Designed miniproteins, single chains, continued (2). Designs and how they scored, part 93

Each design is a single chain, and the fold is of that chain. pLDDT is the mean over its residues in the fold that is shown.

## One batch from the design tools (miniprotein)

Design m7214
Fold by ESMFold2-Fast:
Structure m7214 (fold): chain A 81 residues (1-81)
Amino acid sequence: SAEDLQAIRDTLLTMQGSLDAAARAQMEEVIALLDEAIASGLDPALLERTIAALEALARQLADSRPRLAAYVRGMAEALRA
């Protein structure tokens, strides 16, 4: 739902200050896709791209921030439901 996308967006914004440059860049891409998905009325193609971008962010974080990576992966799974 739009509320779920907005909640994910707000949560990601609170995490930006604790990320390295590469993870921050990936998170900025996720936020941009979330904004586009919300603006489009939850276009399925944009929603799928947003889920893929969240999974990419989780992979980027897996070695350095495994608990945060698991949390971000949970966001992607919630959007599939």
Scores: mean pLDDT 82

Design m7215
Fold by ESMFold2-Fast:
Structure m7215 (fold): chain A 94 residues (1-94)
Amino acid sequence: MEEAARRALEALAPLVERIRAGELSAEEAEERGRELGRELLATDPEAAQLLATSIKGSLLLQRGEDLSKVKPLSEEEQIELLGLMGRELALKAA
């Protein structure tokens, strides 16, 4: 578990750094998040699933919804969740 989490965070770090530096708009960060999702699904599907599941759990908590509603995520849902995270981070950095 810890190794997959570490790999997910390492893959995410360059995108987060660019967002914090103000280099990406919300739209650009969303697309870069989707690209990262596609790359992780091809190279490290375990890290992709863990990262997307963590993002989904955070969204459910923000909405006050029950975490028991977290269901297995499709590849398309994993890509979209990574895009949504990128967008949300860029909006908070602005």
Scores: mean pLDDT 77

Design m7216
Fold by ESMFold2-Fast:
Structure m7216 (fold): chain A 69 residues (1-69)
Amino acid sequence: SGIEEAQKYLKKALEAAKDELSEKTLKGVEEAIESGNPVLLANAARELIEASKNEEARKYAKKALELVL
């Protein structure tokens, strides 16, 4: 499903960006991934895109966002 693919891409984005993000942001994104809730996944993806300067992380987060819209 789109949700499972979005969770997979968001996990890849989180892994690529983890050294850039605060512990609070990391936890929030991990909780969104575990929830499988499309609104929370979309919000987490947008937060990663805005917070990260890593092109791979942004690419994966954008893919996750596309899958939950």
Scores: mean pLDDT 84

Design m7217
Fold by ESMFold2-Fast:
Structure m7217 (fold): chain A 71 residues (1-71)
Amino acid sequence: SAEEAFEKGLELFEKKEYEEAIKEFDKAIELSPADSEIRRKAAALRALAYKELKDSNGPLEDERAAVALLL
């Protein structure tokens, strides 16, 4: 499920396994509805994982999701 993929992504993110975390967040996004809370959270954390890998070319959707979490 999207929730299971998101939870695994969080676990990997906490272990600093950013490339593996991104794969699980991608899975969570694919399994979640477009306007769901879990999709927004997964996209925001995927953006943070890309930032930790110093990948400045992350998807714009992830940047918008990260901004949305600030509000």
Scores: mean pLDDT 73

Design m7218
Fold by ESMFold2-Fast:
Structure m7218 (fold): chain A 66 residues (1-66)
Amino acid sequence: MEEKGLEELKRLRSGAPPPQVPNEASLYTGRSLRGIGDAIDKGLAIYRETGDKEAWRAALEAAKAE
């Protein structure tokens, strides 16, 4: 049930490192990060439709090239 999900979230909050510093990271490469996010989203859509991990990886490589 949801209790299992909440337990996972509590573990992540307690054991996970502090949240990333978005202000500094965003100022450094905001545009690149946005482009990579979009490429990952498209790659995941292809992966879910075809189940092809290579297509997903290719999308990430394309984002790096840009």
Scores: mean pLDDT 57

Design m7219
Fold by ESMFold2-Fast:
Formats: structure tokens, C-alpha cells, sequence
Structure m7219 (fold): chain A 102 residues (1-102)
């Protein structure tokens, strides 16, 4: 179905974002996320989710400035869409980063 194709494409792009972060291709990871936002404008939840996943991978690699960039983008988008759970998650992760670099 069309919904199944959308979910499959979102999952495919998400896997590519994770791989790009793992390979330290951070500009490619951001371009893939921006591509998802353009391709699926009605799915801000998917874009927010990918930004948070990319941030978590950046934290794992101790790339805290990059993680902050992804989390700030996720926070702005989550605030625009009143996604309280993602707002809380992004704020928690930003706080965790500050404690690690202080």
C-alpha cells in the first residue's frame, strides 16, 4: 500500500542517516534528514525522530557540538508541532550533554 511504501522509505532514509553518522559523514546525514522533510512534509514526527536518533549516535561518538545541532533542530520542529514528548526528550539530552562537558 501507499502507507507501507511511505513507512519503508522513511525507514530506508533513517538507516542511511545512522550509517552516515557512523561513517562521520555529518553533512550527508543532515542532507538526508532535509530530504525526508521535503519528501514527507506531512511527517514531522519522522524528521524529529531522525534528528534525535542522529543526536544519540553523535553523543555515542562524543561529538557533542554536532549532537547539540541535531537536538536544537529537533526541539524547534517539535515546538512548532506541539510534540511534548520530543520536546522533553531533546531538553533531557541537551542537559545530559552540558553535564558531560562541564
Amino acid sequence: SEDEEVQRRIAELGAEVVRAVDEEKYDEALELIERMAREFPDRPDAVIGMLIVAALKAIEKEKYDLAREFLNRALKLAEEHKDEESIAMANTLLRDIEEKVS
Scores: mean pLDDT 85

Design m7220
Fold by ESMFold2-Fast:
Structure m7220 (fold): chain A 64 residues (1-64)
Amino acid sequence: SGAAARRREEAIRADLEAAIRAEIAKLKAQKRNEALVAELEALLAAEDYRAAAQLLTAHRKEQI
């Protein structure tokens, strides 16, 4: 049970990190929102993947 739960959490974190890194790469390629990119990179360095995902979600809402 514990080992399966740890693998599941690790997979979720890996997927979240990959999604955040993909969005950072996209924003950098488009030369858009340099301040957002800096904040996202700082959150990744702090391993705060949840806050980074929330920041991306908030940004996406403003684009609509």
Scores: mean pLDDT 77

Design m7221
Fold by ESMFold2-Fast:
Structure m7221 (fold): chain A 64 residues (1-64)
Amino acid sequence: GVAFVADLLVREGGLPREVAEELARRAAASRTEAEFDEVARQLSEKTGMSFESARALVRLGAAL
């Protein structure tokens, strides 16, 4: 669920909980590859991690 994805983003991405919850909600609402890529891009920009790492975290969180 959204809470689990948010906790993952806080733990792995070092994001503030409010930001993690917003990104987790956007990921859960995503229906296309482009939408998932947009969430990954924002995560990458906010944490400094690579786009590929951010994409993997978003995919992993959405699959759980």
Scores: mean pLDDT 74

Design m7222
Fold by ESMFold2-Fast:
Structure m7222 (fold): chain A 59 residues (1-59)
Amino acid sequence: GTLEQGVLVLQMAGRRAGVTLSEEEARDILERGRKGVSPRELGEKYGVSPSAVEQAINI
């Protein structure tokens, strides 16, 4: 489903940035992003690119 795809995108982005994201953290990013929290703010907080957050929430 879209949630599972978004989790994978975020976990892959984290891996490229040298950060290990749990499924719980990736789901939290998706939930907050879809509720209107800025991809930039989520990317800064969790150590992933804002573009990866935006891609994941729009899947």
Scores: mean pLDDT 82

Design m7223
Fold by ESMFold2-Fast:
Structure m7223 (fold): chain A 55 residues (1-55)
Amino acid sequence: ASVQELSDLLSLNAQQRALLESLVADPQDEDALKQFRALTGFSLEDIASIVKLLS
């Protein structure tokens, strides 16, 4: 699955999508992870699963 397809499925806005792209490029980006959690309400486990699906 692409970042575009998953962003559309999860109804992510442009800012949330940009953070997801950053997390796919650098899964250890703690700032992007923290911001993505705050904006989406997703758990760390959910975000890790999403990033893994895009890797």
Scores: mean pLDDT 80

Design m7224
Fold by ESMFold2-Fast:
Structure m7224 (fold): chain A 85 residues (1-85)
Amino acid sequence: SFLERIRALEEELLALAKASGPEEAELLRELTAIALYFLLERYLEEGKVDEQGLKVLERAREVVERAREEGREELVEEIRRRLEE
């Protein structure tokens, strides 16, 4: 299912974060949320997102908006671009 694939990606990124220092771990948590936003948005376009997925998407959207407000828009766009490849 799409949620299983998304959670597998999240677990992989969080495993990398656990191997990093506190600052790297926080960055990887943000990267995970931004990646989840774009992946779930794509699945939403295909009608593959259920009610629980919509809740995850909304929370991920908040992380993306905060990252842009804090001057990390280029990071957000880089993640989006890489997920298109």
Scores: mean pLDDT 71

Design m7225
Fold by ESMFold2-Fast:
Structure m7225 (fold): chain A 87 residues (1-87)
Amino acid sequence: SALEEELIALAEEIINAEEIDREKIARMMEVFREWLERRMEEQGKSEEEKARALAQHEAFAAEVLASTDLRAVKNAAMVIKAEVLEA
C-alpha cells in the first residue's frame, strides 16, 4: 500500500541519516500509528486491543521523539520497518 511504502521510505531515511531529523521522526510515528490502526481494524481487533496497542505506540513515539541518541532513533526506525515488512 502507499501507506506502507511511505512508512518504509521514512524508516530507511532515518536509518541512513547522519543526524536526528525530528520532523521526519514525527512523520514516521504519525504514519506508523495510521498503519497500526488500519491493520488492527482489518484484523477485527477489539476497541480494548486497539487502545492498548495505540497506548504502547504513544509511549514508544514519545521516547524516540525525546531522544538525543542517533543510534536509539535509528534502532526505533529499524523496529518499525521490520514490523511493516513482517505483516
Scores: mean pLDDT 88

Design m7226
Fold by ESMFold2-Fast:
Structure m7226 (fold): chain A 88 residues (1-88)
Amino acid sequence: VDSLKKEVRDNVLRGVGYAIRAIGLELDGDYDGAIKSYEEAIKYFQKAKDNAKKLLDVDPKEAQKTIDDSEKMIKLLQEEKEKLEKKK
């Protein structure tokens, strides 16, 4: 359980890190790099969401918050990636 909670946290932090990197690359005009960083961010938020689902019976309030936050981030990152792909 504690290891799974740590894994959720680590995946969220990695997702945030890649999202920040993607925004920086986009502002710098590196659309290919930004798209790849958005893809990595989405992947890590998806892992965090999947792991949080396993915690619903143990810590339902915190698990549900992580699922909801991760789903919102995945949607926003997918939309930004798609907009960027249309610029190419």
Scores: mean pLDDT 85

Design m7227
Fold by ESMFold2-Fast:
Structure m7227 (fold): chain A 69 residues (1-69)
Amino acid sequence: AEPSAEETALQREIVRLVNRLHELRPDWTPGEIGLLIREALEGKLDPSLPAEVQAVLDRIREVVERLRA
C-alpha cells in the first residue's frame, strides 16, 4: 500500500534532515553520513560530535521511530 500522508510528511522530514547533515559536514561522504545515522539509531551516538550534528541525528531518530510505530 502507498504510505499515508503523515508517513509521506515524515519521510520528507528525514530527507530534509539528511540534507542538513550534508550542509553541516560537506567534508563527509554520503556513506560516512549514512553510517553515522545508523549508529545514532542504534543508540551508539558519538558524544564528541558537534551539538548541531547531534541535534539533527536526535531529530532523525525521533522521526524514524514515529515511522516505525
Scores: mean pLDDT 78

Design m7228
Fold by ESMFold2-Fast:
Structure m7228 (fold): chain A 62 residues (1-62)
Amino acid sequence: GAMEDLRRLMDRVHDILQRAEEVGKLTGDQKLQDEILDLGGKSVEDGERAAREALEAVKEAL
């Protein structure tokens, strides 16, 4: 139902927030974190991709 759909969307949004925060924490780049969050606010799919790619790149570099 609508509540289950909203909950899944909220879970996706929370995942973007957590990954963006981890990118900011690992890099010290608050502007990059903010850019990922801004992108996610405009497009959940684009925000998920940006957060995933940024976090993966940072972890691969460590």
Scores: mean pLDDT 83

Design m7229
Fold by ESMFold2-Fast:
Structure m7229 (fold): chain A 91 residues (1-91)
Amino acid sequence: EAENYLKQADEALEKGDYPKAVEYYRKALQLYIDKYGPGHPKVAEVLLHLARVYIKMGDLEKAREILKYLEDIYGPDHPAVKELRALLEEA
């Protein structure tokens, strides 16, 4: 089920439908948290995708909130944290 939402989110993102991509990534995120818990690598991956969509939308505040959450759960040296910091510096 979560994989189906990720596929729909990726399709929406390719079409430039950022609000639809956000909704599907959020649905996938909730399912992964429910199944694996908030610290699972799959959760970090979905959060990074969601943050990228927010950056494309110009919603840097929401992207920074996701960065803070990733730092708090995974630590500042996690690959997802480093990638999101680099993206935010470029934005």
Scores: mean pLDDT 85

Design m7230
Fold by ESMFold2-Fast:
Structure m7230 (fold): chain A 92 residues (1-92)
Amino acid sequence: EKRKQDILEFFTQVAEELRAIARALREEAERTTDPVRSAQLRAVGDELLALADEVEQAGRDAAENNLDISDVVKSLLPRLEEAIRRGRERGA
């Protein structure tokens, strides 16, 4: 029971953080006068939004079907960590 709640909270928090970074990147893209940089920021933002949806869905599937979270996290974590790093570096 706690495990399911912790799983849902974890995946929801990660998805929310990804969406927050994506929003910041899109705002930066709109303020940027360089069309190349604007396109790159929007592309990364779209990638983060897609990952947020995947994370949220994975959390629901894991909670509902009692899946092994270790397997789910191990498959997503490298992409999540990379995307967050890219978002923060580009947002600076």
Scores: mean pLDDT 75

Design m7231
Fold by ESMFold2-Fast:
Structure m7231 (fold): chain A 74 residues (1-74)
Amino acid sequence: MSRDDEIEEKLAKLTEKVAPYLSEDDADELTTELLNKIYENNLSEEELVKFTKELLIKILKKKGFSDEEIEKLL
C-alpha cells in the first residue's frame, strides 16, 4: 500500500469508533477541516493524526461527552 493509503486507514480507524456519535453536520465539519489542513498545509502523518484527534475531541466535547468517554472512543 502507499503511504497515503496507510494514513487514510489510520484516520478511518480513529474516526470509525466515533462515527455513530457524529451527525452529518459534524462529519462534514471534520472532513472540511481535515481537507483544508491537508491541502493548504504540508502535514506529516504524525501531525495529521494529532490534528484529527484534536478535532474529534473538540466535536465530542461540544456534544457533551466526558473526557473519560472520549478516551474510551479514541
Scores: mean pLDDT 73

Design m7232
Fold by ESMFold2-Fast:
Structure m7232 (fold): chain A 80 residues (1-80)
Amino acid sequence: DELIERAAELVREGLKLEGKEDLAEEEAERLREYLSTLSEEERRRVLLMLETLLEALKAKKAGDLEKAKAIIEEGKKKLE
């Protein structure tokens, strides 16, 4: 439950950074529904992926595309 809500918060923050605030609640609801079908371990993997994507998006918004790429590659290794 807490993991699902944390993931929803990350999606809202990411969509706001992309200028897609209008989609934030709809996408958060879809994510909650999807995560509710997963195990706790799978939910933790999704959370890690979302945290990685949000950090990469923040770097991209700051104009640091190389850092954004590095963050994605590092996160990908953690998920294997």
Scores: mean pLDDT 80

Design m7233
Fold by ESMFold2-Fast:
Structure m7233 (fold): chain A 92 residues (1-92)
Amino acid sequence: GSMEEAKKVFEEIIKKLRERAKTYGEEAQKASDDPENKELAEKLQKAVDIYVKAINELESYYKKHQDMTPEEMRKLAEEIFKKAEEEAKKVL
């Protein structure tokens, strides 16, 4: 595989993580408008933080490990995404 293939997988996973963070962020803001939904807003914000952390971890790994094979990069991106989804589900 090529570095270009690894970059595409990386960018696709980052896009999915950003879409998750955006969706939960919008829901958190909407919940924050009602004082009765404070706990829901806090849970939604925790989900945003989980996805933002996953984005930062992926970007950090890509920057530090440019010698990583396309397959290793794909596996890492998929594992980080799966972990973020599982952690968000536990908070929500």
Scores: mean pLDDT 83

Design m7234
Fold by ESMFold2-Fast:
Structure m7234 (fold): chain A 70 residues (1-70)
Amino acid sequence: MSVEELARNLLEAARTILEHLAPVLSKEDLREYGENLAGLAEKTLREAGASDEFVEKTREEIRRIIDEVL
């Protein structure tokens, strides 16, 4: 799996999880959960050899998903 494919899978998973949790969690808890997912994605991508710039871009995309779902 390429770093790009891994990032797409992580973003899709984050969106799916956050969308499913949005109706049942408070906005505060949902934001905290989303930030934890962003941290996990960062660690996973860094371990896969992603550049700092690519990791930062992926974190920004997860934060955008959080804002869209909130």
Scores: mean pLDDT 84

Design m7235
Fold by ESMFold2-Fast:
Structure m7235 (fold): chain A 74 residues (1-74)
Amino acid sequence: MSPEEKFQQLAREFGAWFAEVEPQLSPEQAKAFYQRALAAVHEALEAGLTEESVERLRAEFERIKAEIEAAVAA
């Protein structure tokens, strides 16, 4: 799978997962996490879609997921 294909898959999978958990967040939390995810996507695009930049995006999405799980548990 190319870095571009991996990028598209990561974005789709994160978007689908986020849509499932968004109703459990406040509007302010949802906006903050969405903007952070969008910034990570933009950074990956600016760096060029390399294996390294796509793996950095995946790592950031996993950090965001962990923080959302913590927020939902609170």
Scores: mean pLDDT 84

Design m7236
Fold by ESMFold2-Fast:
Structure m7236 (fold): chain A 81 residues (1-81)
Amino acid sequence: SAAEEIKAALLAEMDRLAAEAAARIRTSDVAEAQRILEEFARRVAELINRVAPQLTPEQLNEVLRHAALLLSELQALIDAV
C-alpha cells in the first residue's frame, strides 16, 4: 500500500540519519555528541510529524518504537566513551 511505502521510506531515512549521527558522534567530544543526539531527535520528530497523518496508528507505533531504539543506540554510543 502507499502507507507501507511511506513507512518504509521513513524508516530508511531515520536509519540514514542515525548512521550520519553515529559517524559524527565517534569523532566528537561528549558535549558535541549530546548536541548531535539532540539534533538527530529534533530531525526525526520533524520527519515523523510531517508523515504521521499518512500512516495508520499501528504503523505510527512501529515508527515511534524504531525512533526510540535508534535514540537508545546513539546514547549507548556516547556512554561507551
Scores: mean pLDDT 89

Design m7237
Fold by ESMFold2-Fast:
Structure m7237 (fold): chain A 95 residues (1-95)
Amino acid sequence: SKRIEELKEELLELVREGAENPTPELQERIQRVVLEIFALELGVPLETIEELVERANAGEELPEEVEKKLEPVAKEIEKYLEPLVRELKRERGLE
C-alpha cells in the first residue's frame, strides 16, 4: 500500500502542476502514474494495463470480468482526485 500511497501523492502534485502549466509532457506523466496505480492495485505488470488501455482506445470491447476489476480502481482514483479538481476549477473560475 505504501507504493500506491506514494503514487497517489505524486498524482496530486502532477495535477496541481498541470493546472498552473498544462503541457503534453505533464499529461503523459499523469497518465503514466494512473496506469502504475492500476497495475499495482490489480497485481499485474504495467505492460498488461497499457495493452488494455490501447485495446479500449481502439474501440475493442473488454471482457466483462476485466471491466469489473478495473471499475473499482478507476472509481477510487476519481474520488481521490475530485476534491483537488473541484478546488482548482473554483480557483480558475471554471465551475
Scores: mean pLDDT 78

Design m7238
Fold by ESMFold2-Fast:
Structure m7238 (fold): chain A 60 residues (1-60)
Amino acid sequence: SMAFAEEVRRRFGEEAVRLGAVMVYGSREEQLAAARRLREEYGLSSAEMAGVAIAGAVLA
């Protein structure tokens, strides 16, 4: 899981992975804002958003 998380961070960047951690550990409003930003600013698919959430949870 650590190797996967490092690969996701390398591919999508530190900020995307940080937003992924917010999707797991944040408040409801923080989770919605992080998901919106990943979708709208970073253009991530649902599968990619799941990937950055997993990576963010592991690396947090």
Scores: mean pLDDT 85

Design m7239
Fold by ESMFold2-Fast:
Structure m7239 (fold): chain A 99 residues (1-99)
Amino acid sequence: SKEEILRALIEAEASAGILTMGASSLYLEGGSKEALELAGEATRHVSEAFKNIDDKEKTIEHLRKAKEYAEKAKEVEPRLSKATEILIEDLERAIKLLE
């Protein structure tokens, strides 16, 4: 349903926010700026998916891009693994509801 899709997108936005906060905290401790930028790109694509919610194909494209950026952030900064895994799970759930 549209309500289930909306809820899944809201959960993905929350998870993306947690990832960005984690990356920001690590950056302030001398960690990777690249991981922070990748986390920011994941968050941006989740927001774009929400804005395009009435365009199924565009929403799926943005959710897939968010997943790619989250996976790259995990590779650059393994300390983000738990936050990236939660976001990826939420993104995959949203994609499945749209397919």
Scores: mean pLDDT 89

Design m7240
Fold by ESMFold2-Fast:
Structure m7240 (fold): chain A 83 residues (1-83)
Amino acid sequence: SNRQQSQQYQNQGIRALMNGDYDTAIDYFTQSISLDPNNPSSVQMLGSAMSRRYRSQGNFDMADQTYRDGQQRADQLSQQNGW
């Protein structure tokens, strides 16, 4: 199902994120969200991956902003979808 495929992409994204492969993680989390846009976990993890990529580039302001934006959107989805 799309939900199962979304979860598989999320798991691959988490693995890439742990390995420091931020661009690969972003791609996987984006695919996860496209299959299940109501899952707050993938949205939060996308924000985290983008944040870490910005930090690796020395852009700490964008890193903080993207992390917070991802967390806020994930919180909103959790409230709307009963997660």
Scores: mean pLDDT 86

Design m7241
Fold by ESMFold2-Fast:
Structure m7241 (fold): chain A 100 residues (1-100)
Amino acid sequence: LSKEEVIEAIRRQTDIMLAYEDNPEIQALIRAYEQEIIHLVQTLPPEEALPAITELIQQTNRQLIDLLNQHIEDPRRQTLLLFRWLAFNSEVLLLMRQMQ
């Protein structure tokens, strides 16, 4: 498994999230997360990238929940976005573990 395949998965999952989100602050957070996670995959060996990505996910989870509470009143929309977010991170973490 190559880092290029992980980056492709990150880009695909980002596109999915952005296709269903109109709020500019949430879109900006998702795009910033994409850039940061790709940077970690490109610059760190897999054994160092995995814990760094896990910490980034935890930090971004807090920011995302705050933005959802501020901008999205519909709990169904919040739940669907969080499911897409979980799918994104589950695939990336699975692929990163396969590189070890």
Scores: mean pLDDT 87

Design m7242
Fold by ESMFold2-Fast:
Structure m7242 (fold): chain A 97 residues (1-97)
Amino acid sequence: NAARLARINAEYAALQAEFDKEEGPELDKIKEEMYKLFVEAQKNPDKFDELMKKIQELAEKYKPLFDKRRAISERYEAGLGRSPVAELKRLIDKALK
């Protein structure tokens, strides 16, 4: 298990470092822009719905970038025998029993 865990950690670190080098700055810029729009929506109730729509449009437009970052984390969790989707499904199934 120690050797397998070390391999999974090394793979995750390599994938994350590659993403952070090539795509991380763009993702961070998009997240900052979304945050600025959210703060503006909180300050301007009359524009709240329109600004929230703009945030959703940015999330949709840059979904592949968000999905790529999420896939790296999901691959790591799957390697550890944990999946956020499988975990959520298990919690729902348990609540229904």
Scores: mean pLDDT 74

Design m7243
Fold by ESMFold2-Fast:
Structure m7243 (fold): chain A 118 residues (1-118)
Amino acid sequence: IADELVLAATLGDLEKVRELAPKAPNAKDADGRTALTLAAAGGHVEVVRVLLEAGALDPGGEGLILAAATGHAEVVRVLLSDPRTDPRARDADGRTALELAERHGHEEVVAILREALA
C-alpha cells in the first residue's frame, strides 16, 4: 500500500492518490520517503493538495525543502499555506528550504520563502 501510494504520487497519478491517500497518507516506502515528499519533489501541485487534505504531514520539512531545491514554486506556496508546515525546518545537513533555493538560483521560490519567514 505505501509503495503503491508513493509510486502514484511520484508519477502524478491524481486519481490513484485520491483513492489511496485516505488509507495511509503518511506511510513510508523502503527508503523512508512519503508520497508527499516525492510529489513535492516532482512538482505535482494537485497531488500535494490531495495528500495534505487526506492528513499527510511534512514534520521534518522534507517536502518543502525538496520543492524549494527543485524550484517548484507553486508546490512551495501550497505547502506554506498549510499551518502544520514549518518553513524553518532543516534537512540532514542543517540547511533550510530558503538556503537551498538560494544555492540553486530559484529566485521565485526565494521570494516566496522570504515573505513566509518575515
Scores: mean pLDDT 82

Design m7244
Fold by ESMFold2-Fast:
Structure m7244 (fold): chain A 81 residues (1-81)
Amino acid sequence: SKELKEKVEELRKIDEEVEKILNDPSLSIEEILDKLLELGVISEEEKKEALEKMKKMTPEEQKKLLLELIKESRERILEKL
């Protein structure tokens, strides 16, 4: 359907912006979360929870949590189709 095609294209554009954000070495973890919130990839509550969890995490674990939040966001959008 046209609606499904438009949603898939929207997700693809979000994915490109997310990849650009994640690959920007000048951004702090907090700035990455702020940009993801601005794109609508995460909620304000998810940002608060992520920041709280990240206080006890290594940089590798922080990146894994970011990827998990992005994956969950995609799955939520796909379920609404």
Scores: mean pLDDT 77

Design m7245
Fold by ESMFold2-Fast:
Structure m7245 (fold): chain A 76 residues (1-76)
Amino acid sequence: KKPIKVKTADGTVKEVSDEEIEEGRALLEKYGLPTDLPDEVRADIARGVKAAEAAGIKLTPEQLKAFVEALRDRLA
């Protein structure tokens, strides 16, 4: 499968996979957040959460919501 390219907040383009999109959807559903987001946003959420967890940070629903809002602003 071909990765989808998304732009991060600092302008860096990242490649995302179908697996990352599904992980993002599952995370949104787990925290009771809207899941009807573009694939690029879902993938970015999955990557952001994984990066934060690797750094030892536990994300709250409020932090996830703020992250999703920032990504939506970037895509709008």
Scores: mean pLDDT 66

Design m7246
Fold by ESMFold2-Fast:
Structure m7246 (fold): chain A 72 residues (1-72)
Amino acid sequence: MSALENARKAAEIFRSAGVPESVLNVFLVRNTVDENGRFVRRSLAKGNEELVEKARTWSLEETLAYLEELAK
């Protein structure tokens, strides 16, 4: 499975456990995007502060759609 598919499944589990979507969105962005807003492997992901701030205002579905588009 791709890193993003694994992240999606983990995020759905945490959302079901009561973790806010804003927290999950920040986690997803910080673990998939580098400081320049590029989609990268988790080991290289540092997070982009502007994108992290935007993701706090998005739904989980919007965040996942954005990351899937970046991963193409």
Scores: mean pLDDT 75

Design m7247
Fold by ESMFold2-Fast:
Structure m7247 (fold): chain A 85 residues (1-85)
Amino acid sequence: ATKEEIIEAARKVAEKYPEELRQALDRVIDWVEEKYKDKSVEEFIKELAARAHIEIVRVGTLLNLPEDEVLRAINDLAEEFEKLL
């Protein structure tokens, strides 16, 4: 898998969720892409997964989203990343 394929998969998952979660994920993607551009695909995906998890929980809590929806977003993202490893 390439970094581009990982980013595409993450954005595709985000399309199923509220705009605020999509925007939060885009910020995480941009940050990881800038800071980890010279790192391996494995390091990129691990950092993206970790930071996306934290940000999805933070934004989901701020928006008072149902816990099940927040957990589903995290699980969908993890599942798509596992397919690319």
Scores: mean pLDDT 80

Design m7248
Fold by ESMFold2-Fast:
Structure m7248 (fold): chain A 82 residues (1-82)
Amino acid sequence: SSVLQRIQQIVAAVRAQFGADVVDVDDFVRMFMARVDAAGLSQAVVDQIRQAVADTRRVVGRVANMDDFVAQLIARLRQILG
C-alpha cells in the first residue's frame, strides 16, 4: 500500500531524529502524529494510525529503545494498513 509506504517513511524520519537505540516515546509519538496529521491522509486512516500508536505504547511501556518501539509500531501498521 502507498499509504503504508508513506507512513513507514515518516516513522524512519522521526526515528533518525532521536537516534537508533534510545527514544523518549512521548516525544516520538508527538512528532510522528504531527507528521501524520500533515500528510493529507483520510480521517479514517489517521484514526487507525492513532490507535496503532496507542496500542504500541501500552505494549512497550514508558521506557523503550527506538528499535523496539519502531518495530512494534511498523508491525501493527502493516497488519492494519497492509
Scores: mean pLDDT 76

